# Designed miniproteins, single chains, continued (3), part 90

Each design is a single chain, and the fold is of that chain. pLDDT is the mean over its residues in the fold that is shown.

## One batch from the design tools (miniprotein)

Design m11110
Fold by ESMFold2-Fast:
Structure m11110 (fold): chain A 62 residues (1-62)
Amino acid sequence: LKGILNASGVGEVPAEVTVDGKKATVKSPVLGESEGYVLEETEDSLKIFSLEGKVVGTFKLL
């Protein structure tokens, strides 16, 4: 899924998110690749937290 990630401490960056169940893989030109879990999902957005349980950002679909 391609969209915009509002990353904690960074701001809005283009990102690609792949979701497999509750796992999320985030790829961004600015942040690189990271893994986390979906905390909250809506029809057009995902809240993602890191494996350490801290919120990494909110992803909005294109």
Scores: mean pLDDT 70

Design m11111
Fold by ESMFold2-Fast:
Structure m11111 (fold): chain A 91 residues (1-91)
Amino acid sequence: MTDIERAPIEDVIAEKIESEAVLEAFKNGEELSDLEYFLAKRKLNDINKYYPETKDIKGDEKIYYLRKEGKEAEADKLVQEKVQEYLAKKK
């Protein structure tokens, strides 16, 4: 397993967006497996520990639903757009 504290910031932001999307879908009544929920929660705990500057990044359940529908390219594009928006604000 890659240590999140050694990842480039853009990869950390992407992981946070994905994990937040999973938890937002869960909050909105989606039935997740215990493992899926646990992994998303653990990833967010690690990111928040090593990259507290990312705490303002909000979940977007649309990413979860795009992945659930098999629209991987659209989900990847939305994640990348959010990563670039965050990086632009930090310049």
Scores: mean pLDDT 75

Design m11112
Fold by ESMFold2-Fast:
Structure m11112 (fold): chain A 75 residues (1-75)
Amino acid sequence: SAANREKAQKLIAEADRAVAEGDIEKAVELYKQAGKLYLSNNDSDSLFAIAMRLRSVGAEEEAKKLIEEAQKLDK
């Protein structure tokens, strides 16, 4: 849904800001929330993009889980 995409984009912006401020723990949680919204939307491309952001901040296990979910969507 469009509402889910808008919410996810806001969460990504907040997460990117948290990264810039050095709050990696907050950024990881916000990226995970955005990923959950994209998963609900069956948006595998956006889910993969969130996984790459998680990986870039050292959240490798969280990134792997989202990649697996994106692969299950097979879209």
Scores: mean pLDDT 84

Design m11113
Fold by ESMFold2-Fast:
Structure m11113 (fold): chain A 68 residues (1-68)
Amino acid sequence: GLDTFLENLYKMLSSKDPSSLTPDEIKALVKEAAKKAGFSEEQIDNILTALSDLSPEELLSALKGLLE
């Protein structure tokens, strides 16, 4: 579910320097984390659309806030 997705995504992002990640690399990590959490292709597309305006640093900050 959502908690598994957020945990997987946070682990993937926190293992990398967020400032070195491109938007395409972030999208790839989001897609992989969502697939591992059992989301459908439609749900993954909706997640990617919702996150499209966030920088890597903003995304990591938001994930940290959601997991705390």
Scores: mean pLDDT 74

Design m11114
Fold by ESMFold2-Fast:
Structure m11114 (fold): chain A 88 residues (1-88)
Amino acid sequence: MTPQQIYNSFMQHMDDIMRRIRDLAQQARQFRADGDSDGYRSYRRDISIMMHDMSMTGQQVSQQLSDDMRQQMQQRMSQFQQTVMDLM
């Protein structure tokens, strides 16, 4: 794979994970409405695992990118983290 292909694949993966997080956030609103504290706790745990896995994959991917691509990826990762925090 070229660095550009690696970058594009990681961006696609991040978009896929964000879509899943948005779906989980919708379910979490229902758990809160129903008073299901165990469901909400499980949701928080799943988000934390996905965030950790994304961070680890990002670190591995960054080693194969140019400095400019790494900067763009870090900016996108920061936006991703902020969006997830806003959904929690």
Scores: mean pLDDT 83

Design m11115
Fold by ESMFold2-Fast:
Structure m11115 (fold): chain A 77 residues (1-77)
Amino acid sequence: MAEEAKKEGEKLEEKLRKGEISREEAEEKAAKLQAKYWIAKGYSKQEIIDFAEKAASIGDEENKKKAEALKKAAEEL
């Protein structure tokens, strides 16, 4: 459920704030939670991948990195 994915995201923020995980680990886990959230919203795995590829092609370098992480997370679903 989308609400559960949001709750998991809040737990990641708290762990990052407490220094229990690195920013890199938090970003990878956030990408997986984002993919799960989109699936819970009724998007297909392929739609998430297509969105991530489009975002990577039109965004700046920072946006491209986030899009690539989301694509990888969606492919692993």
Scores: mean pLDDT 74

Design m11116
Fold by ESMFold2-Fast:
Structure m11116 (fold): chain A 75 residues (1-75)
Amino acid sequence: PEVVEALSGTLTTEVKEEGNKKTITDTRVLDLKAADGSYYRRTITVTQVSEKDENGKYKLVESKREVKTEAIPAP
């Protein structure tokens, strides 16, 4: 459905480092109102994995974007 307005939004960033691996996870949650009067929540998760090379530099080895949309009750 077409979005009429955004009601709320949050952004959470998590950084995890294990040995030569660094994972950054950004989670954005948006509560939205559709043109038909229905309400839904959109969750966008971006995960980036970087690994240290032989020179000690982090290089991006994996990038993932997931979008989840679910119906919610009216606020």
Scores: mean pLDDT 78

Design m11117
Fold by ESMFold2-Fast:
Structure m11117 (fold): chain A 110 residues (1-110)
Amino acid sequence: SEEQRKAEINARYEEELKRLDELDKKVQSAIDNNDIEGLKKTLREIVDLYVESLKRLDEEIAAATSPELKEEVFRAKGLLASRVADIFEKVKEKYPELAEEYRAELQRRL
């Protein structure tokens, strides 16, 4: 059913947000400890997760049979984008060159 499909999309989105929250905490820890190598590793994981998530969400938009289902996917896409942007802004405050490097990688992979 459409309700079941919306629930499946929301469940996957919640899992992706939980993973981003865990990565955001690792970013904060790396910043607090001046752990440049740990920060680079975590930013790479964030870029990989976000690129994979966008591909899946774009496939869900293409497969969506109703405007309501498309709206749900667009909402999830926007919220993930905002979360990733917030993480990169946090990195930029202390490591602006590093933030720009990984943001540029993200742009190249989209």
Scores: mean pLDDT 84

Design m11118
Fold by ESMFold2-Fast:
Structure m11118 (fold): chain A 72 residues (1-72)
Amino acid sequence: KVKEIVEEIRKNINMSEEEREKVFEEIEKNGVENLPLELMIKLAAIHIQVTGLPVTDELLEKIAKEILEVKE
């Protein structure tokens, strides 16, 4: 579970500007309170990318656990 989310975040940390715009469009359509897991993962990846945080396994696992707690 956590490992799968970590890999999905890792895949999305290098999104193009166009890909990020599409994620924001989908968030607007769904509303921030009812984001599906896929969009939460993409939003977390965008956050890491724009803040320039070092992409460590510890950071990714922490974020993955937080996402799972919210989606439970």
Scores: mean pLDDT 76

Design m11119
Fold by ESMFold2-Fast:
Structure m11119 (fold): chain A 74 residues (1-74)
Amino acid sequence: DIFKDLGERYYNKGLELEKQGKKEEAIKWFFKAAVYYTISRDFEGAKKAYEKILELDPENEKAKRMLEWAQSLL
């Protein structure tokens, strides 16, 4: 699944940026990862990406809503 593979690659890009201290940039890549996980119907992957965004930005309202949505599909 190309979209699931893209989700995983974008998730790993987010992790690399997080390790570099580029928190805002990492969050953008985790959102991209979640989109591709969702397109591939990998809702566990989408959940993981949104949880990671909330670890970095606990008050991110978009990530909170999207996490609840993804969890509702599991």
Scores: mean pLDDT 87

Design m11120
Fold by ESMFold2-Fast:
Structure m11120 (fold): chain A 74 residues (1-74)
Amino acid sequence: MPSLSELHDEWVAELSRLPREVAEELLRELERELGKAYEEAKASSDDPAEVSKLLFEKLTEIFEEFIERAREAL
């Protein structure tokens, strides 16, 4: 499985293929989903290790979803 850094690099590459207005809209939606993921993970547990695990899983899912959306938007 790719690392979060590798997923981020792939996301940036896919964004670079889109019209500016489409890329900006996807970036706003990504920011919203990342904020939700962070708040949900933080609220789910007082254990930093568990919060980190949940956040990692959510971030992986979000980036995979947005990479696919960017590819479909092309």
Scores: mean pLDDT 79

Design m11121
Fold by ESMFold2-Fast:
Structure m11121 (fold): chain A 85 residues (1-85)
Amino acid sequence: KKLEEEVRKHIKEAEKAVKDGNDEQAMEHVRRAVEAALKIDDPEKQLEAMREVLKAVSGASQETQIRAIGLVLRVIGDLIDRELA
């Protein structure tokens, strides 16, 4: 629950930073949301957090979107490897 609240807080802050045009703050909150999500012992909740991160940055600059997508793909790749192996 505390980790889920931390994920939601950082996703919300990332969305705010995107609206403010602050790409560095958006990426900082994306990284923190991903870090908190990875501490949740639930792959479905981790995947949902990754989807919310991508949604939060959809209005950001192309560079910020690429960086966020790269981070999310790395996490999803690790989750797929763990679930399939």
Scores: mean pLDDT 81

Design m11122
Fold by ESMFold2-Fast:
Structure m11122 (fold): chain A 113 residues (1-113)
Amino acid sequence: KKEIEQKLNEALRRLRELEKRAKDKLLKAKSDEERARIIQEFLDEVQIILLDFIEELGLSEEFIEELRKKLTELGKLVEEMLDNLSDLEKTIELLEKIVQKFEELLLEAAKEA
């Protein structure tokens, strides 16, 4: 339990650091194409954190597959919302919602362990 809590806290710390870095980059971005790349890089990095965490927990293939489906759904939502990249405020709001969703997935994974 304590070891799982330590790994969860580290994953959450890394996620929050990525969020801060992505927000800083978005505020400095000069084009919609640059904002799209920042969001995609952020999502790729967060997905790695989540998958590494669940692999370390030794969770079932069934749970891992369910998690992959949830990540795919998030990717589709991001693609749809990329139409609003010119709205920086909306883009930051989206980023915060995505972070919250990944925090929920990390907590679910820790709970299954």
Scores: mean pLDDT 78

Design m11123
Fold by ESMFold2-Fast:
Structure m11123 (fold): chain A 77 residues (1-77)
Amino acid sequence: SIDEARRLVEEAAEALRQGDRERARELARKAAELSGDKGTSSAILTGMRFAERLEDPERAAEVLRSTSESALRNKES
């Protein structure tokens, strides 16, 4: 569900903040799979790709969160 995908994105963002990039990638991939929407899945994976380019863990977490949240929010109304 979208709510489960949102929770996994938050867990992936927390993993990025802690410097655990392997866990963050796995959680983001699961969130994309559970989103049930190609556009939302693409947004989550794109957010993760951009986040991985950043050396600041807090900025990486924020990029993933912001990129994914817009797509997740627009799907649920």
Scores: mean pLDDT 79

Design m11124
Fold by ESMFold2-Fast:
Structure m11124 (fold): chain A 80 residues (1-80)
Amino acid sequence: MEKERLIEEVRRLSAEAAEAYVEALRGVPGALEEAERLNEEALKKMEEIGEKFGEEALKEAVEAAAEAALARLPEIEAAA
């Protein structure tokens, strides 16, 4: 279950990054920096997943990250 745990971490980090980005668009101080930090953490986790579990697991992690970000797209559009 290590693969599934890491993919879930990527999904969570991506969701948190998207939420921080929405806050940044609303003018919350420091939110853009937090969104960038969380995105960097998600990218590092995706690289780790690819190295440990191969390209199929990396694809699953990328899809999870995209789904988490897209779930916040209406809020991003409304805040922009």
Scores: mean pLDDT 79

Design m11125
Fold by ESMFold2-Fast:
Structure m11125 (fold): chain A 75 residues (1-75)
Amino acid sequence: MSPLEQLLQEVVALARTLNDPALEARARQIAAQAAALRQEYEETGDSRAKIEAESDEGVLLIMRSVLEQLVLKQQ
């Protein structure tokens, strides 16, 4: 399991705990985009694709942090 897949599963679990299917769908979409951009970088060597993939992964990290705080408040 890749670090991106692990991060996605953590964000999805938090979104499910909050009963927010829209957040789950958004996290899956961002992860799919990041994976596609990493593949594009591997195929083309385009540094822009790498930067965009890292940016999308950063958004998932921020989502995880924010959702963790929301889950703690709803306990």
Scores: mean pLDDT 86

Design m11126
Fold by ESMFold2-Fast:
Structure m11126 (fold): chain A 56 residues (1-56)
Amino acid sequence: SLDKVIEELNKMLQELEDTLKRLAEQIERSQKTFDEMAENAEKMRKIREELEKLLE
């Protein structure tokens, strides 16, 4: 019946929405980690530049 097809589609949509929400949360956590790594790389770059100045 059409009602059963609609019910199955609604279940599939709910599962997809739940999966997308979890993926969005994982992306947000990964982005934060990436930003922290980029900041640390910038700090290390500045330290290297200061050390290079001391060698001149």
Scores: mean pLDDT 86

Design m11127
Fold by ESMFold2-Fast:
Structure m11127 (fold): chain A 66 residues (1-66)
Amino acid sequence: MPDTDGAIAEANRLYEEGHPRQAAFALDQLLRAGASRRQEALLNRARAHEALGDLETAERDRRRAE
């Protein structure tokens, strides 16, 4: 869990600092690694993509966050 929690915290920090693209990238790496808390990572990536205007990708991530 520590790595997953740390990665989500880092992505949230990037998003709050106005770097949604970097936040989405960090969450993509986490999800590709098969980390825990997948639902939360997907929802946070959806938020980042929505901030970037990638609404289709954001909706896809929200649907996967089950």
Scores: mean pLDDT 78

Design m11128
Fold by ESMFold2-Fast:
Structure m11128 (fold): chain A 97 residues (1-97)
Amino acid sequence: MPSEEEKKKILEEELKEFKEKYPDLPMIVVVLENLETEEGAREQLERVRRAVEEARATGAVLTVVRLEEPKSPESQEVLEEIERLAREAQEEQNAAL
């Protein structure tokens, strides 16, 4: 697992790459943490759901960054749902462009 400093560097690199690719688009970034428990993963799922609604309302591009590995089958299932929601939101934005 990456350290706090490594997590920050990964996030900064992702943001930089995204800004280079879409310099004129507003961006909403959701960093997925606390994936070690099903409860933590469910909290992240709610954060992604709110981010999707905000992206739809503002026209912002949604990006989801995973900094932790899920440690349980239950957390993995929730992570898969998060990834599905993010993909669906990205597909909707792509279709609107």
Scores: mean pLDDT 72

Design m11129
Fold by ESMFold2-Fast:
Structure m11129 (fold): chain A 89 residues (1-89)
Amino acid sequence: MLFQEEMEKLRPAAEKVTTREFMVEKIKEAFRRAGFEVEVEEEDGLYTFTLKSPEGVTLTLEYHPDPAKTAELAERLKEDAEKLEELMS
C-alpha cells in the first residue's frame, strides 16, 4: 500500500545509479583533461572506456562502478580475516 515502502526498496538502486553517473563523468573529465579522446559504452553495468591519446594510441579501460559488489567484496574480506584469526587463536 505505501509508496514510502517502495521508495525504501528502490533507495539502494538509486544510490548505485547516482554513484555510477558521478564516477563515469569524473573518469571522462580526468582523461579529457589529460588530452585523451574518451568514448564510453555501457553493457550490463560494465563501462568500457576507449581512450585515444594525442599520438593516436588507443587504450581500453573497463570499469564496474557497482558499490554493492564493492561492499560485498569488502565484507567478505573482513569475514574471511576474522575466521582466520579465530582458527589461528
Scores: mean pLDDT 62

Design m11130
Fold by ESMFold2-Fast:
Structure m11130 (fold): chain A 91 residues (1-91)
Amino acid sequence: ATLTVTGTVTDAAGAGVAADVTVVVDGQVRRTTSDANGNYSVTVEGLTEGARVSVGVYAEGADGNVGSAAAEVTVRDGLVVTLDVTLVPAA
C-alpha cells in the first residue's frame, strides 16, 4: 500500500518557510524540502494494508530552527496524512 504525508512548515509567526524535511513511516526514511510557502509532500510505498504505523516528520530551517510532528495511522492504500510543523529555536 501507498501513503502520502503532506503539510506545511511554518515559523513561530505562522509564515511558511523553506526547510529540510525528513519523513519516517514504519521505519522508512524519506527526505524532501518544503517550498517557499512551507508546503511539502512525500509518498511512501511498500506498506502493509491494515497495519498500524507511526508517521514522524522532522523539519530544520536554514536558521537552525527545528520542529517535529507525529501521528499513528492505520495504513490504507492512497491514504493522505496531513502533518504541519512549526519551527522553533533548537534547545
Scores: mean pLDDT 84

Design m11131
Fold by ESMFold2-Fast:
Structure m11131 (fold): chain A 87 residues (1-87)
Amino acid sequence: GAEDEKLLKEAKRILKEVEEIYERLKKETDIRKAIGLLLRIIGYEIEVELLLKKVKNPEVKKELEEILKKIREIRKEALEILKSLPK
């Protein structure tokens, strides 16, 4: 319904924010700033997980699951970048 479409729109907005944070993280050389960016990605991952629990339409649920999968992949890549930084 209209409620599920609003949840999907919010999840798509969050994915765009996560992608923008990830582009910043790839260029970051300061470990403390990189940690802050990773924590923001983790926070958005949790927000999408909470949106997914509210979805009732199976097609919209599948689209949100794909968005969550992309965010989780970005989070894993972000963590590997963080581990490569000195100290």
Scores: mean pLDDT 89

Design m11132
Fold by ESMFold2-Fast:
Structure m11132 (fold): chain A 64 residues (1-64)
Amino acid sequence: GEEKALEAAEKAAKELARERRASVVDVQVELTEEGDKVIAKVTVTLEGLDGSRSVEEREIVVPL
């Protein structure tokens, strides 16, 4: 359900921060139900150690 999709989104944001060696500044999540699954579209704003910002998008599929 939605709780699992939000948990997956938070985990994705954390992993992106780790991969980019950056901090999470903002996370936007759009949830869409598609049959027996929820699709979480996650937009993460990251800030690097030098203050540079980047935006990454991820799509996560979570079963209901």
Scores: mean pLDDT 79

Design m11133
Fold by ESMFold2-Fast:
Structure m11133 (fold): chain A 61 residues (1-61)
Amino acid sequence: ELEKIGRELLKLPHPISRVAGKELLEGRLSAEQARAAAKAAEDDGNLEGAKLLYEASEILE
């Protein structure tokens, strides 16, 4: 499930989504970091990335 989310994040054209997706796939993204990245993505108008990062944060918790 996290692997699927990470791959979808890597397909998005936003740099923050690609960085977070890579870190998620490498097992280096914490739930706290995923929530922070989701909030940053929302603030940037990257709603798809934010949604995926919130989903990842709930699984990582």
Scores: mean pLDDT 80

Design m11134
Fold by ESMFold2-Fast:
Structure m11134 (fold): chain A 92 residues (1-92)
Amino acid sequence: SQEVANLLEAIEATIEMAKNAKTPLEETIVQFRALALLTEAELLVRKGKLTPEQMAELVEKFRELIETLKSTGKESWIKFADILEKRVEEIK
């Protein structure tokens, strides 16, 4: 669906922002974007709008974001990634 395609594109853009973030403001923007996108995905799950294949694709993309955040070595982002990971594990 277009909603899933748009979410996947937005998650990918957030991954690229995370790789390039250098200021506290840019780091905060990445965290807000990640949280907003995960919340949107959770709402789509709740509404029954996702196929199992679409859920798997979104979970895989969020896991890529989580690993990107952890790989930066930034303590705040590692803690944030752990919170995101727990929420992503509940997407079924």
Scores: mean pLDDT 87

Design m11135
Fold by ESMFold2-Fast:
Structure m11135 (fold): chain A 85 residues (1-85)
Amino acid sequence: MKEEAEELMKKADEAFKEGRYPEAVRNYQKALEIARKLGDKEMEAKALEKLAEVYRHINPDPEYQKVAEKLEEEARKIKEELGIE
């Protein structure tokens, strides 16, 4: 499971760089689900931040911007709990 989440993050990063946004979202969401099941807070925060970044790029719609903001806030809280920024 942990290696699967890491592989999904890499696939999502590649998809995002190549402009394959739906694939990036799907893979970041899968990595997020696995990170949460494993209690891997660092990976959870990274997946949330990357997912928010994708939403900010693909949708100028205010509703999608609000989704990105919520994901960023959740990641920020996790990072504060971990003592990493």
Scores: mean pLDDT 80

Design m11136
Fold by ESMFold2-Fast:
Structure m11136 (fold): chain A 61 residues (1-61)
Amino acid sequence: SAALEAELERLKAEARRLEREGVRAVLDGDSQAMEAYRARSQELRARAEALAKELGRELVG
């Protein structure tokens, strides 16, 4: 479970990083990059949620 916990933290950290990159893309006027970062962030959050369920933990928003 330690490996799964590390992977969960990694996925959440990467999703947050992509969200910050998306904000920067908006400030730069790059809507295409913003959409790409948003899509990737959502994908990683979904993977994190699935992994959290496997660990018996709930992701509460």
Scores: mean pLDDT 80

Design m11137
Fold by ESMFold2-Fast:
Structure m11137 (fold): chain A 95 residues (1-95)
Amino acid sequence: SPLLEQVRSLSFETQREMLELGIRAGEEALRNGENPFDAWLEALNRFLQSLGMPPGSRLELIEVTEELFRRLDEEDPEFAARLADRWMDLVMNRP
């Protein structure tokens, strides 16, 4: 998708910032008894819009999430494994 191609053009530092914002939003939502996956996608969508991108669909934001994890695994596989475990906890513990 055009959104995915734009995300691929971002620096790894920017992509890592997106992942950190997303995981933090998800973990906060989980603590508050809210849907952590929806919070993750909303955080990514807000970040992308702050960079001048149009609002993404749910499916596009899922593709963005997959690309961010792919890039992280490429650049820092040990941290990628730990973040994947945290992501799984968010998905499995959704209210």
Scores: mean pLDDT 81

Design m11138
Fold by ESMFold2-Fast:
Structure m11138 (fold): chain A 100 residues (1-100)
Amino acid sequence: SKEEVIEKLEETRKQLEELREKVLKGEITPKEAAKEAAKLIEELSKYLPTEEQEELKAYMEHVLEVIEKIKDEEEAKKKLVEAFDELIEWLEEKIAEIRQ
């Protein structure tokens, strides 16, 4: 249902915001946080149309590849936070679109 999709989008946004805070506080490594985010996006994708599923999965695959290549933890943290901000913005825009 429309309400179920919105609820899942809001839940995923909240979980990504919590992961972002943990990354900033150093409570989780950037690599582990990226893997957790990919898992959250994979679960969210089941609620979305095929085109959006493929787009989100491709984006997370790219993020995981970038973070794995970065040797400096502070640089990996910065890049991951930027990726989380982009995902959170996408989720907020999607929620607003569906509510219209």
Scores: mean pLDDT 87

Design m11139
Fold by ESMFold2-Fast:
Structure m11139 (fold): chain A 86 residues (1-86)
Amino acid sequence: KLAELLAKAEAALSSEAERAAAEARAREVERRIEEALARGKAEGKEEEGREEALELAIEWYAELLPEVSKEELRAIVEKNREAAAA
């Protein structure tokens, strides 16, 4: 019946919209991180660029994982940043 199909479609669309929004947000944050790192390097302020990138990543992870402490998020982001820089 139409009502059953609409309910199923809304559930699927909501799930897809949530995934699409999360992916778009992730790409936006990663782009800002890359821009911060590139700007710091170009200006001879690599450490400032790294700090800005770290804060951007922590803010985003805090949005995704509010139960995780900022200290733990910082440790995870720092490890990932070092891996990305290699």
Scores: mean pLDDT 66

Design m11140
Fold by ESMFold2-Fast:
Structure m11140 (fold): chain A 111 residues (1-111)
Amino acid sequence: MEFLEELAELLGLADTRKDRGTIIATVLLTSFYGSLLGVKREETKEILLYAAKQGLSPKQMVIVAARAFREGLNREELDKLIEEVKSLSDEEIEEKMNEVNEEISELVKKW
């Protein structure tokens, strides 16, 4: 997909199978979470590409997308969130990723 190729180039993760796996996992996780909340795939793609263009890592992109899906953020609010997420430590990023995984688990139990 052109989207995955653009995302891989922006993240510098196009070179290895493992790097491609990270991008695919990020897209699948955010798309799945978004679908559970009624978010369109195209909206998910737009948020992920925008976050990648702002220099976010895959984990930071998941955190931004998850919060944007929950709160229905406009562009200005999204930009503030991106700067907030960029300032997080590795430990804080891991904590936020655990929160996203817990939310997904809760939503899946209601299937």
Scores: mean pLDDT 77

Design m11141
Fold by ESMFold2-Fast:
Structure m11141 (fold): chain A 76 residues (1-76)
Amino acid sequence: SAEQEALVRQFEAAVRAVLRAEFPDMSEEEIEELVRKAAERMREWLEANPDASRDEILAEFTRIVRETLEEAEKKR
């Protein structure tokens, strides 16, 4: 849906900003790969949970961001 795509775009912007801030030496290619993987996970979760509440969406957003940061740290 348009609402889901807007949420995914907001999520991509947030993940990209956090990765750039926390891992300044990471290449743009590595950042975009991590953003793409995180966005796909978020999109898949939203499709599986179309009736998810705002709080449930924020909890999943937070979980995927945390796991993405852990993956980024392993690439350091």
Scores: mean pLDDT 84

Design m11142
Fold by ESMFold2-Fast:
Structure m11142 (fold): chain A 64 residues (1-64)
Amino acid sequence: MEFNEEVAEEMLEEIKKSPIGKAAALTAAFMLLGSLQGKLDLAAEFAKKVREAFPELKDEEINL
Protein backbone atom coordinates (compact mmCIF):
# COMPACT_ATOMS: atom_id res chain seq x y z
CA MET A 1 0.00 0.00 0.00
CA GLU A 2 2.54 2.63 1.10
CA PHE A 3 4.92 1.27 -1.51
CA ASN A 4 2.64 2.27 -4.38
CA GLU A 5 2.23 5.76 -2.92
CA GLU A 6 5.98 6.36 -3.04
CA VAL A 7 6.14 5.13 -6.64
CA ALA A 8 3.09 7.21 -7.59
CA GLU A 9 4.64 10.37 -6.15
CA GLU A 10 7.84 9.84 -8.12
CA MET A 11 5.91 9.27 -11.34
CA LEU A 12 3.69 12.30 -10.73
CA GLU A 13 6.72 14.55 -10.27
CA GLU A 14 8.25 13.21 -13.49
CA ILE A 15 5.00 13.85 -15.37
CA LYS A 16 4.70 17.37 -13.97
CA LYS A 17 8.18 18.14 -15.28
CA SER A 18 7.44 16.77 -18.75
CA PRO A 19 4.19 16.47 -20.76
CA ILE A 20 5.72 13.37 -22.40
CA GLY A 21 5.50 11.62 -19.05
CA LYS A 22 1.76 12.24 -19.10
CA ALA A 23 1.32 9.92 -22.09
CA ALA A 24 3.46 7.26 -20.43
CA ALA A 25 1.43 7.43 -17.22
CA LEU A 26 -1.83 7.14 -19.15
CA THR A 27 -0.51 4.08 -20.98
CA ALA A 28 0.61 2.51 -17.70
CA ALA A 29 -2.83 3.16 -16.19
CA PHE A 30 -4.48 1.38 -19.12
CA MET A 31 -2.14 -1.59 -18.71
CA LEU A 32 -2.92 -1.81 -15.00
CA LEU A 33 -6.64 -1.44 -15.73
CA GLY A 34 -6.47 -4.52 -17.94
CA SER A 35 -4.49 -6.55 -15.42
CA LEU A 36 -5.90 -5.20 -12.13
CA GLN A 37 -7.75 -8.37 -11.13
CA GLY A 38 -5.12 -9.34 -8.57
CA LYS A 39 -4.02 -5.79 -7.75
CA LEU A 40 -7.20 -3.75 -7.74
CA ASP A 41 -6.06 -1.58 -4.82
CA LEU A 42 -2.66 -0.79 -6.33
CA ALA A 43 -4.00 -0.09 -9.82
CA ALA A 44 -6.89 2.06 -8.57
CA GLU A 45 -4.67 4.06 -6.21
CA PHE A 46 -2.10 4.70 -8.95
CA ALA A 47 -4.76 5.79 -11.45
CA LYS A 48 -6.42 8.10 -8.92
CA LYS A 49 -3.13 9.78 -8.05
CA VAL A 50 -2.36 10.41 -11.73
CA ARG A 51 -5.82 11.84 -12.41
CA GLU A 52 -5.68 13.94 -9.24
CA ALA A 53 -2.39 15.51 -10.28
CA PHE A 54 -3.49 15.84 -13.91
CA PRO A 55 -7.21 16.66 -14.24
CA GLU A 56 -6.41 17.50 -17.88
CA LEU A 57 -6.21 13.77 -18.60
CA LYS A 58 -9.80 13.35 -17.45
CA ASP A 59 -10.90 16.38 -19.46
CA GLU A 60 -9.69 14.74 -22.66
CA GLU A 61 -12.09 11.84 -22.03
CA ILE A 62 -15.06 14.25 -21.97
CA ASN A 63 -14.00 16.57 -24.78
CA LEU A 64 -16.84 15.20 -26.92
Scores: mean pLDDT 55

Design m11143
Fold by ESMFold2-Fast:
Structure m11143 (fold): chain A 61 residues (1-61)
Amino acid sequence: SDVEELLALIERFLASPSPSLRAFGREARQGLERLVAQGRWDEVRRLLATVRELARALGIE
């Protein structure tokens, strides 16, 4: 699911030695939790696309 894929990517950011990438991971996780609680599935998909693109650009997936 989009949620499961996004959570897996977030865990990769949280495992990063970079403090800024870990901070991004925490923000993305909090954002995902809020969007899921609100039923905002369109926004979940948009967040997944953003996180996936950033992960690819940084070589962390």
Scores: mean pLDDT 84

Design m11144
Fold by ESMFold2-Fast:
Parts: sequence; structure tokens; C-alpha cells
Structure m11144 (fold): chain A 80 residues (1-80)
Amino acid sequence: SLDEVLEKIQKEALKLSMEAVEFILLVTNKVLELVEKGDYEGALKLVEEAREEVEKSDLSEEEKEAALKILEILREYVES
């Protein structure tokens, strides 16, 4: 369910800096908007672009792991 997805995201977000949290919230909201419109291809593309941005960022390895886990949760939701 969406509630379970959001709960999992919130748990991982506790490991992130404020800037990383803002980025993840922006991505999450945009992915959910695309899913509501039936644009599953656009939603998956956005998740992949966000994943690449996290990998290229100067975030700590621990923050990258948490952010990537959130993006994986979003991808699984879109594909469900």
C-alpha cells in the first residue's frame, strides 16, 4: 500500500541531511504525480535519473545507501 511505502521512506529519510531529504521529497512527490496520471514510464525514468544523481553526489556512503534504498522502494511501488 502507499501508506506502507511512505512509512518505509520516512524511516530511511531519518539518515539523510536536510538537503538530501528535500531532494527525496521532491522526487517522491513527482513520481506519485506521474503514477496518478498513468505515466509509469515517466515515473520509472525519473527514479532512474534520481538514482544517477545520488550516485554522482558528494553525499556520504551511508546517505547514498539510504537515498538509493528510498528510490528502490519507489521503483517497486511504480512496478506493482
Scores: mean pLDDT 85

